# Ledger of designs, part 47: designed miniproteins, single chains, continued (4)

Each design is a single chain, and the fold is of that chain. pLDDT is the mean over its residues in the fold that is shown.

## One batch from the design tools (miniprotein)

Design m13618
Fold by ESMFold2-Fast:
Structure m13618 (fold): chain A 86 residues (1-86)
Amino acid sequence: WKEETLRRLLEQLRNPSDFDDVSGEEKPAKYYSVTTSLGFSSEENLEEFKKLYPDSKIVDSREEAAQAIVSGEGKTAGEVIRELQE
């Protein structure tokens, strides 16, 4: 998947309002990364993400992901982008 799509979704974390599928804003996500507040509707994209972040906590509800992030369990958008570039 494209780094630009990931960056776009991670920018939403800075003003968190939505968990969108990495492929589009209108697609409902089926999986949510607590670490990055990302939504995944595609298992293929989720598997690729887990290769990069094997310790990431993945949940199957937006509400659970939001609560975990509010509790401080997530990484910042900048941290995830940096790791992808390095």
Scores: mean pLDDT 53

Design m13619
Fold by ESMFold2-Fast:
Structure m13619 (fold): chain A 77 residues (1-77)
Amino acid sequence: MMSQEEILELFRETLEAIVRLGVRRRLSEEQMRAALEAARDAAVSLAEAHNTPVTPEFEREMERLVEEALRRYRELA
């Protein structure tokens, strides 16, 4: 089964790919937020599929990573 750390690593890679794509395609901030939130939903689903606990700490870390990715996007756009 996947650990929380493994899921967070995949999530970080996914967010980075979304940011790079958004910069290339000049997506709006609204489109970027939607894409990053969809990635978070997918990460939660992956955790559930692997019976990985979705703790408040895990949820806060995912929220932090989404906001960090969005901030990075604003700086690059």
Scores: mean pLDDT 84

Design m13620
Fold by ESMFold2-Fast:
Structure m13620 (fold): chain A 67 residues (1-67)
Amino acid sequence: AEEALRLLEEAIARSTSAAARAGAWEAKQALEDGDVEAARRGLESTLANPDTDAEAGRLLREALEAL
């Protein structure tokens, strides 16, 4: 979904956490490859990581809901 990709790009640009940026980038790659389930699993894993900053967490949750 275009909205999920937009939210992931915003998370990559705005996140202060290397883990959140990496998770968002991997999810974006999975979506661009058409692998929605890989993107979903990656986002769930990244959201469970305590190093994910609050702003990235919000954007990643919105991206997960947009899948």
Scores: mean pLDDT 82

Design m13621
Fold by ESMFold2-Fast:
Structure m13621 (fold): chain A 67 residues (1-67)
Amino acid sequence: GVTDAELEALAAKYGVSVEALREAYEKMKANNLRLSKSELEEIAKKYGVSVEALEKALVEIVILDSA
């Protein structure tokens, strides 16, 4: 699994909040590491972060989780 330190580093790298990234990752873990476009957009809007930035950070999380 992805550590809190890795999550914080990815949030900083992509300019998203740690809270947004954590909520998205928890939701992905409940759904076999999948998140719908609608769910991604809802989380991005809730935390005021870029959809594109959040998506890029989540792709890297999936890679880290599978390694």
Scores: mean pLDDT 80

Design m13622
Fold by ESMFold2-Fast:
Structure m13622 (fold): chain A 62 residues (1-62)
Amino acid sequence: PIVTVEGPNAKQMEPYVPLVDGEVLESSDTRMIVRVPAQKVPLIESIALSLDNTVTSIEPEL
């Protein structure tokens, strides 16, 4: 799935993307779009929350 993360520390998530076997599709100071395996979605959500960011969208890949 494709996960959209928004918040003041969105860019701070970049070092964690390889740890969730993810791929950065788009990155800015306040928004990151990441492709992650379905089983790693709860982990990326936890990381986002711990950095004061919010997951605003989770889009399945068909």
Scores: mean pLDDT 80

Design m13623
Fold by ESMFold2-Fast:
Structure m13623 (fold): chain A 95 residues (1-95)
Amino acid sequence: APSVEELLARAEEKIEELERLIEEAKTADVAERRRLIEEMLAKIDEVNALLREALALARAAGDAEALRRALELGARLNELQMEVSRLQAEVDAEE
């Protein structure tokens, strides 16, 4: 089974990938932006799954440091999810 550290490292890597996709989408045309948003939504789901597993393991182990790190990554993901929602609204308004 993956360790909490491995799960948190994968979550952080995917958050960085999500940040790159968001930046790419800001300069893309409408058709490519729609494709990138679908990719962003998939990354959000992947990060949520990794963080849920990491949080469960950290709670079971009583690992306060891992729990704090998972919550910090979750907060960062929430900010990025708001940005993705804004990009989706902008695309939905364009024809």
Scores: mean pLDDT 88

Design m13624
Fold by ESMFold2-Fast:
Structure m13624 (fold): chain A 100 residues (1-100)
Amino acid sequence: MEEARRRVEELLREVEELGREGEELAREYRRLEELAREGDREAGERAEEARRRLEELLRRISELTLEATRIAAEHLGATEAAAVAVRGIGETARILRALR
């Protein structure tokens, strides 16, 4: 139980850190998209790179959230697993809100 709880906490900390990184990257993507719309080709290329990095980061958040949820479901119970899943979804939602 203690080992499973520590592992879940480690995974959730990584998810939270990726969520913060993704929120900043989403804001950068928005700025670059605005510059690209005004005719800046270099900004357009940088926006596409930022988009690819965001997609990779969102995939990583999903993978870590699923791993943490599985560990919680197996060792900590359904209530804890549900709480873990909600926290991971919340980090993804935070990034998506920054894109708007």
Scores: mean pLDDT 87

Design m13625
Fold by ESMFold2-Fast:
Structure m13625 (fold): chain A 87 residues (1-87)
Amino acid sequence: SSQVQQIIDDMQAYADRIISQITDPAVQSTIQNITQVVSDRMSGMSPDQAQAMANVFRDVMDDAVRNNWTPRQITIRWNQRYQQIIA
């Protein structure tokens, strides 16, 4: 779906902006890896499901940047929020 691709593109552009503001290479790599996995999964979703996924991704990454979370903290919070969407 072209609508889903636009949502993925917007989410990836957001992730690139966040990553450019981060100095810790481990945190950058963690966000890049989550972005890729999420993008791949969104490809099979409806536009509404993809938008909900993108919104949760942005919320988690915004919190991660504000609170200077470690890679482990980001991964744990993302997995918790992701499971709530797919359950």
Scores: mean pLDDT 89

Design m13626
Fold by ESMFold2-Fast:
Structure m13626 (fold): chain A 103 residues (1-103)
Amino acid sequence: SMSEEEIRKHILEMVDRLAKEYGFPEEVVEEVKEIVENSDLETVNVEVTRLLTLTFFREVLGLSEEELEEVREAFRLAVEEKKREEALELLQRVAERAGIKGV
């Protein structure tokens, strides 16, 4: 298994590659760095995944801020309330309204 330091480095390298490939704003990359430097690994995994998913939906898929708030609520349901089925249902409704046919 990788060390905690190697995992943090790998996350930063992955985010840098995704940002260059998809044209993510520099502010997102800096926010990821702050999360990785200042949080435990469980928090890093949750918050980095949330931030990257929201950024991808905004920048690549063109979701509105209203649709992005529903995506944030789905993450809250899945992570904080452990309501994974309700979270998936909400994400499916957002995807359908946005014209996205799959992941």
Scores: mean pLDDT 79

Design m13627
Fold by ESMFold2-Fast:
Structure m13627 (fold): chain A 63 residues (1-63)
Amino acid sequence: MEFQSFEQVLAGAWGLSNATTASEEVIEATKEAIRAYLAKNPEWRERLLALFADSPVIQALLA
């Protein structure tokens, strides 16, 4: 899984924060895709943290 835009990262992060049914494989692939996007586009990290301030999953992912 690879994200091409920040909008795809937002969709993935929303899914991790709000979805109740996802396989472990999909969860881990989504986490790695978010990390890979932010490694290439670090300017979006602070914005993602701010948009998902109430998401412990996203806060832990980016710590």
Scores: mean pLDDT 77

Design m13628
Fold by ESMFold2-Fast:
Structure m13628 (fold): chain A 64 residues (1-64)
Amino acid sequence: SLDDRIEMLVKATDMMSRVFGLSEEDRKKLKDLVVKWAESGKLTFDEILQRMAEEAQRLRRERE
């Protein structure tokens, strides 16, 4: 279901945020984006995971 998919993506976002050392603010931004992407129905699960990784890398780079 969509809810199960969102739950999996939120858990993936939490793991990604820990790996990249994101702040709680940036983690929330990433989570909110991922949920919006999932709810839009326009992106596949794999496309959302790819965009999540790219956004996490961007957020980390902004703090270096």
Scores: mean pLDDT 82

Design m13629
Fold by ESMFold2-Fast:
Structure m13629 (fold): chain A 95 residues (1-95)
Amino acid sequence: SLRERAERLREELERVIEEYTKKMEEALKNKDYDKFREIYDEMMERLNRLYEEARRLYEESTDPEVRQRLLEVQDRAYLSMLDFDDLLRKSVNKQ
């Protein structure tokens, strides 16, 4: 069902955020900026795919509760992308 798919997207989104946050923190701790950039690019691609999938399912859904959950997934993915972009900028600007 669309509700089950929305739940799976939320769970996948949270796993992606947790996984890539840890990887990026480890790369920064090791001052491995090449690895940090590689991880960042992978993370942004995955978050954008999840965002677009949630947006597509939102357009297909007529259930207000499912639409609300998909909107929350979209917002969470978008805000996470902004947070990671900010982390990248702060890391680069510190030389």
Scores: mean pLDDT 85

Design m13630
Fold by ESMFold2-Fast:
Structure m13630 (fold): chain A 85 residues (1-85)
Amino acid sequence: MYLSQEEFQKLNEEEQLAWAIQQAGKEHDFPIDEETAREIAEEMLKSDDPDAVFGEKLVELGVPVEKRGPIRKKIKELLEKYRYG
């Protein structure tokens, strides 16, 4: 799903993170549905260590070890690109 930087910036932090999770998953051939992505984003934002929570959720979802790093990297790249250009 294509989203402009302005459209992205209108989303709240949870929605931005959920969108990035969905896009990263799709790009690495591990689609994560909108409901699951929102639940992960909500749990990450409530945590003192969002990176640890995300790692645990990737294990729980059965994401292969070799895809976990690329997905994490893509989420960071998407958030940086859309927040800062």
Scores: mean pLDDT 79

Design m13631
Fold by ESMFold2-Fast:
Structure m13631 (fold): chain A 90 residues (1-90)
Amino acid sequence: MPDREVDEALAERYEKLARESKDPGLKEALLAISEGLRHSSAGDYEAASRAFARGSELFRKLGDRSKDDIDSGVLYIVSAVLSLVSKKLA
């Protein structure tokens, strides 16, 4: 079951991916997911909702600038999922 420990483990994974990312936009987007997961783990659902909303916007912008239709599609799906999570936590 997705308990607080799962959110913390996922946050650490996204922080690592962000540190290893060479794309500033992708780094910001991954950090937004990590921030949302850490706030969710702490029970701060309002801050988590805002972070996931920001992540959704950042992934949408990444999709808009992608020249590969498959990469763009995946980025838009991630954006849509983050938007739904944000709305559920608000």
Scores: mean pLDDT 80

Design m13632
Fold by ESMFold2-Fast:
Structure m13632 (fold): chain A 65 residues (1-65)
Amino acid sequence: DKKLEEEIKKELQEKFGLSEEEAEILIDKIKNASDKGLENIVEQLSKDYGVPKEVVREIIEKARK
C-alpha cells in the first residue's frame, strides 16, 4: 500500500533524521530481510540513531505489512 509506505517514510525521517531516499532504501531492505536480518537491522538502527529497540521493532513490523 503506497499510502502506508509514505506514512512510514515520514516517521523514519522524523525519528531517525533520514532523507526520503534513505527511508525508501531502508523500507525495501526491511521487506527483503530474513528474520535474522531483521534482528540485525533493529540492533543497527537502535545503536546508530539512539532509538529504543522496542520502537524500532514496531516500525519494522509496520513496514513489513
Scores: mean pLDDT 78

Design m13633
Fold by ESMFold2-Fast:
Structure m13633 (fold): chain A 86 residues (1-86)
Amino acid sequence: LSEEEIRARLAALLAEIRAAFRARDYAGALAAARALARLAEEAGLAGLAASARGLAAVFEELTREQTVTLEIAAALHIIGLELDLA
């Protein structure tokens, strides 16, 4: 890959991370951040790779928190339905 092609792929992955984050798709943002870190490492961009790895770690935590939040929301919805029928 040319340097131009590598930069274009890095920019596309960053756009993918931003789009996933805006959609609250933390799993998608995590996958894109990991892909960005890998490509940056392969391209010899150590600083960018480190930043992308740090971002991936944050999205990993948010993915765990989102799962718990969705489980709580589901449980509250069920309880609400049960109370409305009682």
Scores: mean pLDDT 83

Design m13634
Fold by ESMFold2-Fast:
Structure m13634 (fold): chain A 75 residues (1-75)
Amino acid sequence: EDSEELIKLEKEAQKLEPEDEVRMLASFKRVYKALLETEPELIEDFLKKAREIAKKLKNEKTLKEIEKAIEEYKK
């Protein structure tokens, strides 16, 4: 069950379709953790994409979470 959820979140991060964009932001922390465990090479692009989507949607709460993750990733 957990494995299926992780695969789904990972595909949402990769595809970033309009409906997936909203769902990805809602599940940002879980997608980020899934990518850290499965495909860490995609994290930088994922974080940049999520940040742009959050700015576009003006979701300040999720944007702060994304910026925090970017800072943690850079360290």
Scores: mean pLDDT 69

Design m13635
Fold by ESMFold2-Fast:
Order: C-alpha cells, then structure tokens, then sequence
Structure m13635 (fold): chain A 79 residues (1-79)
C-alpha cells in the first residue's frame, strides 16, 4: 500500500541519518538513537525521529523531519 511505501521510505531515511551520525564519530549517541528507533518501529512509528538523533546531530535530525514531511505530502497526493 502507499502507507506501507511511506513507512518503508521513512525507515530508510532515519536509518541513513543514524548511520551518518555514527560516521561523524558520535558512536555512543548513534547506538542510543538506533535502539530508540527500533522501539519506535516496533510501536508502528517508523516515521518518528528518535530523540537521541536530534540530541546527537540536530542538522541531520532536521533534514530527516523535512524529508519525512515531503514523503507524507507525496503520500497524501497519491490518495
């Protein structure tokens, strides 16, 4: 479904943002963001930006918010 596609793309974006944070040397915070994000996915919230990502790398977190918002608008247009 379009909602499943949106959720999968949101997950890809957030996993990329966490990986970028890890590559930037913020390994411990990236680990916490990943653990938090796994819980958010289990709660059916794969489009939720983890708090620890925002704390560790606000620039990447803000980019993820913008890209997820863009995906949400694309989902709404396809209805």
Amino acid sequence: SLEEEFREKSRELLEQGIAETEKAGKVDMAKKAREQYEKLVAEDRPDAVPYYLMKANPEVANKMFKEIRKLRLEYEKKK
Scores: mean pLDDT 82

Design m13636
Fold by ESMFold2-Fast:
Structure m13636 (fold): chain A 76 residues (1-76)
Amino acid sequence: SRAAELRAFADRLDALYKENPQAAADEMVAHLELPEDLTPEQRERYREAVKRAMTGSPEEAAQAQAELDRILAEAR
């Protein structure tokens, strides 16, 4: 089921993050379900912001979260 697939993905992502945060971020963005209204440029910016939020310093993560919020607001 989709729920079982998502659980398996979450468990794998958690294990990967502990060993290699960059690879975990790449895996997360590969499985992101983005709104259909995002342009290709907004989609790429969103993926990059997710990676920064997962792998950056607390300040970089906060900036990345603000960027995610801005991209979603632009798409509305």
Scores: mean pLDDT 77

Design m13637
Fold by ESMFold2-Fast:
Structure m13637 (fold): chain A 90 residues (1-90)
Amino acid sequence: MTKEEIEKINERLKEAGYSLKPGEKALEDFRHTVETAPADIAELRKKAEEYEKLYEKTGNPEYLIKSTNFYTAAGILEAALDFARFVLEG
């Protein structure tokens, strides 16, 4: 990432009202999130759906808890992805 790209991102964040001034390492972490989170979200949702189906088949509430946990993790990661995209692309 170039110094000019970092300066543009920091200016945009300042104009949006953020006190956040991410350095190069933090911006690389946001880029990593943009690259990896879509696949990780898909995997978490797939696991949630598998546990939901096990709950429907068995009636065991442990599978409902596991399904809910995976859906929650996917939602948290989607929020992180949206913010990372805003920082880098918005």
Scores: mean pLDDT 86

Design m13638
Fold by ESMFold2-Fast:
Structure m13638 (fold): chain A 97 residues (1-97)
Amino acid sequence: EEARRRLEEARRQAEESGKKIDELVKENPDAKKAADIGEGYASSLASRLSPEEAWRLAEQFKKLADEYKDKDIVKAAFYYGMAHGAYVVLAEKLENL
């Protein structure tokens, strides 16, 4: 039950990060490439972490993305990409528990 709730939460966070990336891409096309790079990097990193470490990593990158979204769209997209990648890997780890 707790594991299922955590899984659903991770999936919701992944969807939310994806929507944020889509919004930034509408404002600046360079945001898509930045998000893709961030997602790839964070997915690789999160795959080597425990679920708890991957969760902390994803939350940290989401916080950074939120801080930059009004200042630097490309940097915000990079961090939202990292958060998205980490949440996706986290969801996969939780599903296989």
Scores: mean pLDDT 85

Design m13639
Fold by ESMFold2-Fast:
Structure m13639 (fold): chain A 65 residues (1-65)
Amino acid sequence: PPRRVRLTATHDYTAQTPEELSLKKGEVHEATILGRVDGARLRVRLESTGEVVLVPAGDVEIEPL
């Protein structure tokens, strides 16, 4: 089953495409990891909205819930 996690932004990130999520350092999102798109990006579902977005794997810390 998909794993629920807490994503914490380690750096500010500006979305490069409409499918990416912009982040502010210290911003926290609860999400379900759906998969890795490539070596740099994760596809996640945000628990608060149900939206599926891409986040930069190098700019987030992932903690299991």
Scores: mean pLDDT 80

Design m13640
Fold by ESMFold2-Fast:
Structure m13640 (fold): chain A 60 residues (1-60)
Amino acid sequence: SEVREIIIEGASEVARLAGEGITARYESGEEGAKRAAALFEEGQRKADEYEAKAEALKAA
């Protein structure tokens, strides 16, 4: 199913970005925190995007 493939791909991408965000947070200082915040926001956007793609395919 194309819907399943999109969900799996999206989950993998979001998990990768979340992991990078956690790693960035362990860097010293304000720059690590800013980088972590940016990566978490990117992950949330990608999660929403992949969910929307899956729903669009399901509705078609």
Scores: mean pLDDT 75

Design m13641
Fold by ESMFold2-Fast:
Structure m13641 (fold): chain A 76 residues (1-76)
Amino acid sequence: SEVAELQRKVEELAAEAAAAVRAKDYERAIAALEEATAAAKELLALTLPPEEAAAAIAQLEARTAALQARLRALAA
């Protein structure tokens, strides 16, 4: 199913981002986080009612932006 494929993709990309952070490869961590966020947004849109999906997506985008800012600071 599309939901199962997106769940797997989010899990794989989250693991990649975590591994990249451990390796201090912040460029890879940011790239993996961006791809994981895109997949997670699709997953939320498929699994939640529209208004709940919109709220969850907005919260996810805010959290991802904060994580990216921290990763960029560590890369500097």
Scores: mean pLDDT 88

Design m13642
Fold by ESMFold2-Fast:
Structure m13642 (fold): chain A 62 residues (1-62)
Amino acid sequence: SAPARTVLVVESAPETEEADIEAVRGAAAALADARAAGDAIEVELEENGTPRVAAAAREALA
């Protein structure tokens, strides 16, 4: 359902890649904390970033 589904949209450019990787890891950690606190969250990953940022997002959500 819409209230239980979180879409993590990943966008990056070569100039922002380092900051985008950090932001993705932070978002993944926040989602993990919310799930640990009892929130029913399903995460959908939408990869519109560079290959490095996309790989970091997949790794962080694994």
Scores: mean pLDDT 74

Design m13643
Fold by ESMFold2-Fast:
Structure m13643 (fold): chain A 88 residues (1-88)
Amino acid sequence: GPSATGVGGGVGDDGATGTGTGSAPGKGASTAAKIAAEEGARAAALASGTRAWGGGAGLGDDGNVGLGTGVGAPDGSATGKAGPAHPV
C-alpha cells in the first residue's frame, strides 16, 4: 500500500530542541486513530517531565503526502512519527 515519510520537531522541558523523521506504511489511518496517537504522545511527554511536541509533513509513495510528528529529548535529539499517506 502507499507509504509516507514525515519530519517533526520537538522541544524538551529543559530547553532541549530537536528534529525527527518518521515513516508510515499503508493506505492511511482513520482521523480518530491519529488524534488518539497524538494525544497519547503529548500525555507521555508531559508525564515524563518533558514537554515535547512537534509536527511536520512528508512526501510518500507515488505522490502520496504524509504528516509527521516529533518529540524532543532533554539532550536535544528528537524522534519523528509519520502519519498516513493520501493520494494527491
Scores: mean pLDDT 42

Design m13644
Fold by ESMFold2-Fast:
Structure m13644 (fold): chain A 68 residues (1-68)
Amino acid sequence: MISLDVRTADDEELSFMVESILIGDPSKELSKEPTFDKETLEKIKEKAGDLSVIDDAEKFKEAVLEVV
């Protein structure tokens, strides 16, 4: 389950990463099914595709907030 690059994450992994950023609170349960449409996920990959979720966390968060 370790995808460091946004570009290499599948839709499920990326949706959990996005939901985690938007919620920011581990006491809120993450959805078992991603609620983001494929177009939104594709736009996030386009804006943040070469970013590492770990190393470029701030830029990844900014890309998510621009799309969502």
Scores: mean pLDDT 62

Design m13645
Fold by ESMFold2-Fast:
Structure m13645 (fold): chain A 99 residues (1-99)
Amino acid sequence: SENDKRLQELEELARRRLERHPDAREILSLLPFISQEQLENPGKMSGDQFTYYLAAVLYILDGYSPEEVAQILGISLATAERVKREAEAAVEQYRARRA
């Protein structure tokens, strides 16, 4: 579908950007809803995990708002806000480890 194609295009862009931002990849490894194996191979993620992974990438790399992420990924605002809290917690955990 149009939405599936858009999500695949977002994943390709996310993958290329994560190669240039090693800190972001380490932060993503701290997310509670994905495993290390799934982070290394996003194809092993469920549809929900994949969407939440893309949301976390948008928060960590681009600083998008929950409203923008909800619109980009076609998810509810409540889901976008929940994933943002998990991403922010991962960022704080990462900073605490590297301070």
Scores: mean pLDDT 81

Design m13646
Fold by ESMFold2-Fast:
Structure m13646 (fold): chain A 86 residues (1-86)
Amino acid sequence: DEARKKLEEGKELARKGIETGNKADFAKATEKFQEAYELAKKNKDEETIEELKKVVGELLLEQVRAHPGEISVEEAEKLIEEELKK
């Protein structure tokens, strides 16, 4: 499933972004999550959509914990929510 592949790519990029504290790496992850969301919506794959929401929320919490002050929860949420709530 291509939507699942994009989700996994986004997870890897987000983990790298959290480790590096680099907003560009986190933005790339957001782009992959958006691609996965669009594919899942087109296929009406509710399971993948729900997993995307869970994964995104979990990674946002990890980002705040790993890099307090580098990027806020609100800023990270806006980056991802803007893509998911077009």
Scores: mean pLDDT 69

Design m13647
Fold by ESMFold2-Fast:
Structure m13647 (fold): chain A 83 residues (1-83)
Amino acid sequence: EAEKLLEEGKKLIEVGKKLIELARKAEEEGLPEIPLTPEELEELNKLSGLNLPPGLTPEEAKEIGKELIEKGEELIKKAEELL
């Protein structure tokens, strides 16, 4: 179980960081939505296990990204306590 929590935590952190990066780029370029193709959205949903909607605003992407990083860090800490 510890290895599974580590893998899940790392994936959530990766997806969260990606969403925050995309949100930052969208804000810098004045875009109303983060620059995600449908294929990229599907990949992020597959990695995170979430049903992220298309057309995420930079604000929404930052909020979701921060939540995913926090959850991922919690999973990693829990895994470390089990090891």
Scores: mean pLDDT 81

Design m13648
Fold by ESMFold2-Fast:
Structure m13648 (fold): chain A 97 residues (1-97)
Amino acid sequence: TDEIKKTLLEAGEAVRRALDAVPALRPAGEEVYRLLEEGARNPEEAFKYIDEAIEVLQRAAEEARERLSPREGILAEAAAGVAQISIAVAKVSIENL
């Protein structure tokens, strides 16, 4: 449905904006946006792209925790948390359609 496309694109934008605040996470934000945009083009496979986006975000957050200073790590964890909530809300919204 068009609602699935809208939900995925809005989630992708929210993730990109959340992660843009942390330079180390910007590439992950762009990759998540790309995956959710592909899901919007192929709504019958939406959950496949959502799950791939979650994996990209989790891996990027883990790498940031290992490599960043404690202060930068806290900011990265907060940004990743906001991004994860955005994807989770999108997934629940699609499940309720």
Scores: mean pLDDT 85

Design m13649
Fold by ESMFold2-Fast:
Structure m13649 (fold): chain A 61 residues (1-61)
Amino acid sequence: IEEIVKEAVEIYQSIADPAQADLAVINFLIEKGVSAEDAQYIIGSSTSLDELAKLIEEVLK
């Protein structure tokens, strides 16, 4: 779980285009077993990288 959170945050930070960053994180989460609905919810509800990390941890817990 911590490794997935770290990797998702790194993907989001590494991509300068916010729309591409959002899609990359959604696709990454789906590959890790998160549903498309939950992945979209995580991205759509996150207002900061800290909140993104918390939402991923809560969904995967």
Scores: mean pLDDT 77

Design m13650
Fold by ESMFold2-Fast:
Structure m13650 (fold): chain A 107 residues (1-107)
Amino acid sequence: MEEQREIAREVARDILASAAGLTRELVENLPEEFVEEILEIVDETGRTLDVDAGIAKIKALLKKYGVSDAQIDQIIDYARNDQPLPADASPVEKAAAGALRAMLRLA
């Protein structure tokens, strides 16, 4: 049962890395709950094409992980302008920016 959960998590990480253009090392450093929630947001946005709802859900997820409102706004601005985040940005922030860039390409 634990092995099945680990396999599902590895598959989720691979999908997120591919969809959001992230490195394997970055996705391995993400909390498992974060990977599951961000992948669900990306999948739902791809199906509904409701990018604004997807962005709102990413904002809520980042707040849950302790990212400030100012930092969230900066991440969204970087994603909208297709700019890379600073090298010192957290794995959670980098993953969210990658997911936002993928979602914004649907609009």
Scores: mean pLDDT 75

Design m13651
Fold by ESMFold2-Fast:
Structure m13651 (fold): chain A 89 residues (1-89)
Amino acid sequence: SEQAALEQKLQEAIQADPRYEEIQRLLRRADEIAEEMKEKGEIVPEQVEELERLQREVQRLILAVVTEWAREVGDEELLADVAAAEAKL
């Protein structure tokens, strides 16, 4: 579909962006914290707070990449959508 083709191009743009390595690093750190919590069988508030912070940072980086891509291709509807998503962070 046309939507699937646009989503594919967006994914390729994200993976080609210099911030992709930072996004991957933050996601790996989040996975490490989640795994440690699972292994210990307890919920530590400080680890939950760090996990939430890492997840918010990943979302901010992805939205920044999407915003720049949407601006580059002139997709005003996508620009409005990402601005609304960023306002909820």
Scores: mean pLDDT 81

Design m13652
Fold by ESMFold2-Fast:
Structure m13652 (fold): chain A 86 residues (1-86)
Amino acid sequence: GEMEERLVRRVGELAREAARARAQGDELTAEIHIGMARLILGVMRVTGSPEEVIRRAEEAAKEAVRATGEELGLSEEEVEALIRAL
């Protein structure tokens, strides 16, 4: 539904902003954004969102971190740390 599509997009956007913040050395902003993405994923799980929708949101977030990390020169370790924080 529309709400589920918005949540998938928001999770991806938050993960992208976390990777950007990390690339700028702003660890606090990175932690806040990745934490917000994790919170939305958690809410989706406890409110009974379809597993397929949750999987798409997780994949969108991971892809956003990887793509933004590659673009901005994050190390593999930094990318993996952000993905683990989801």
Scores: mean pLDDT 89

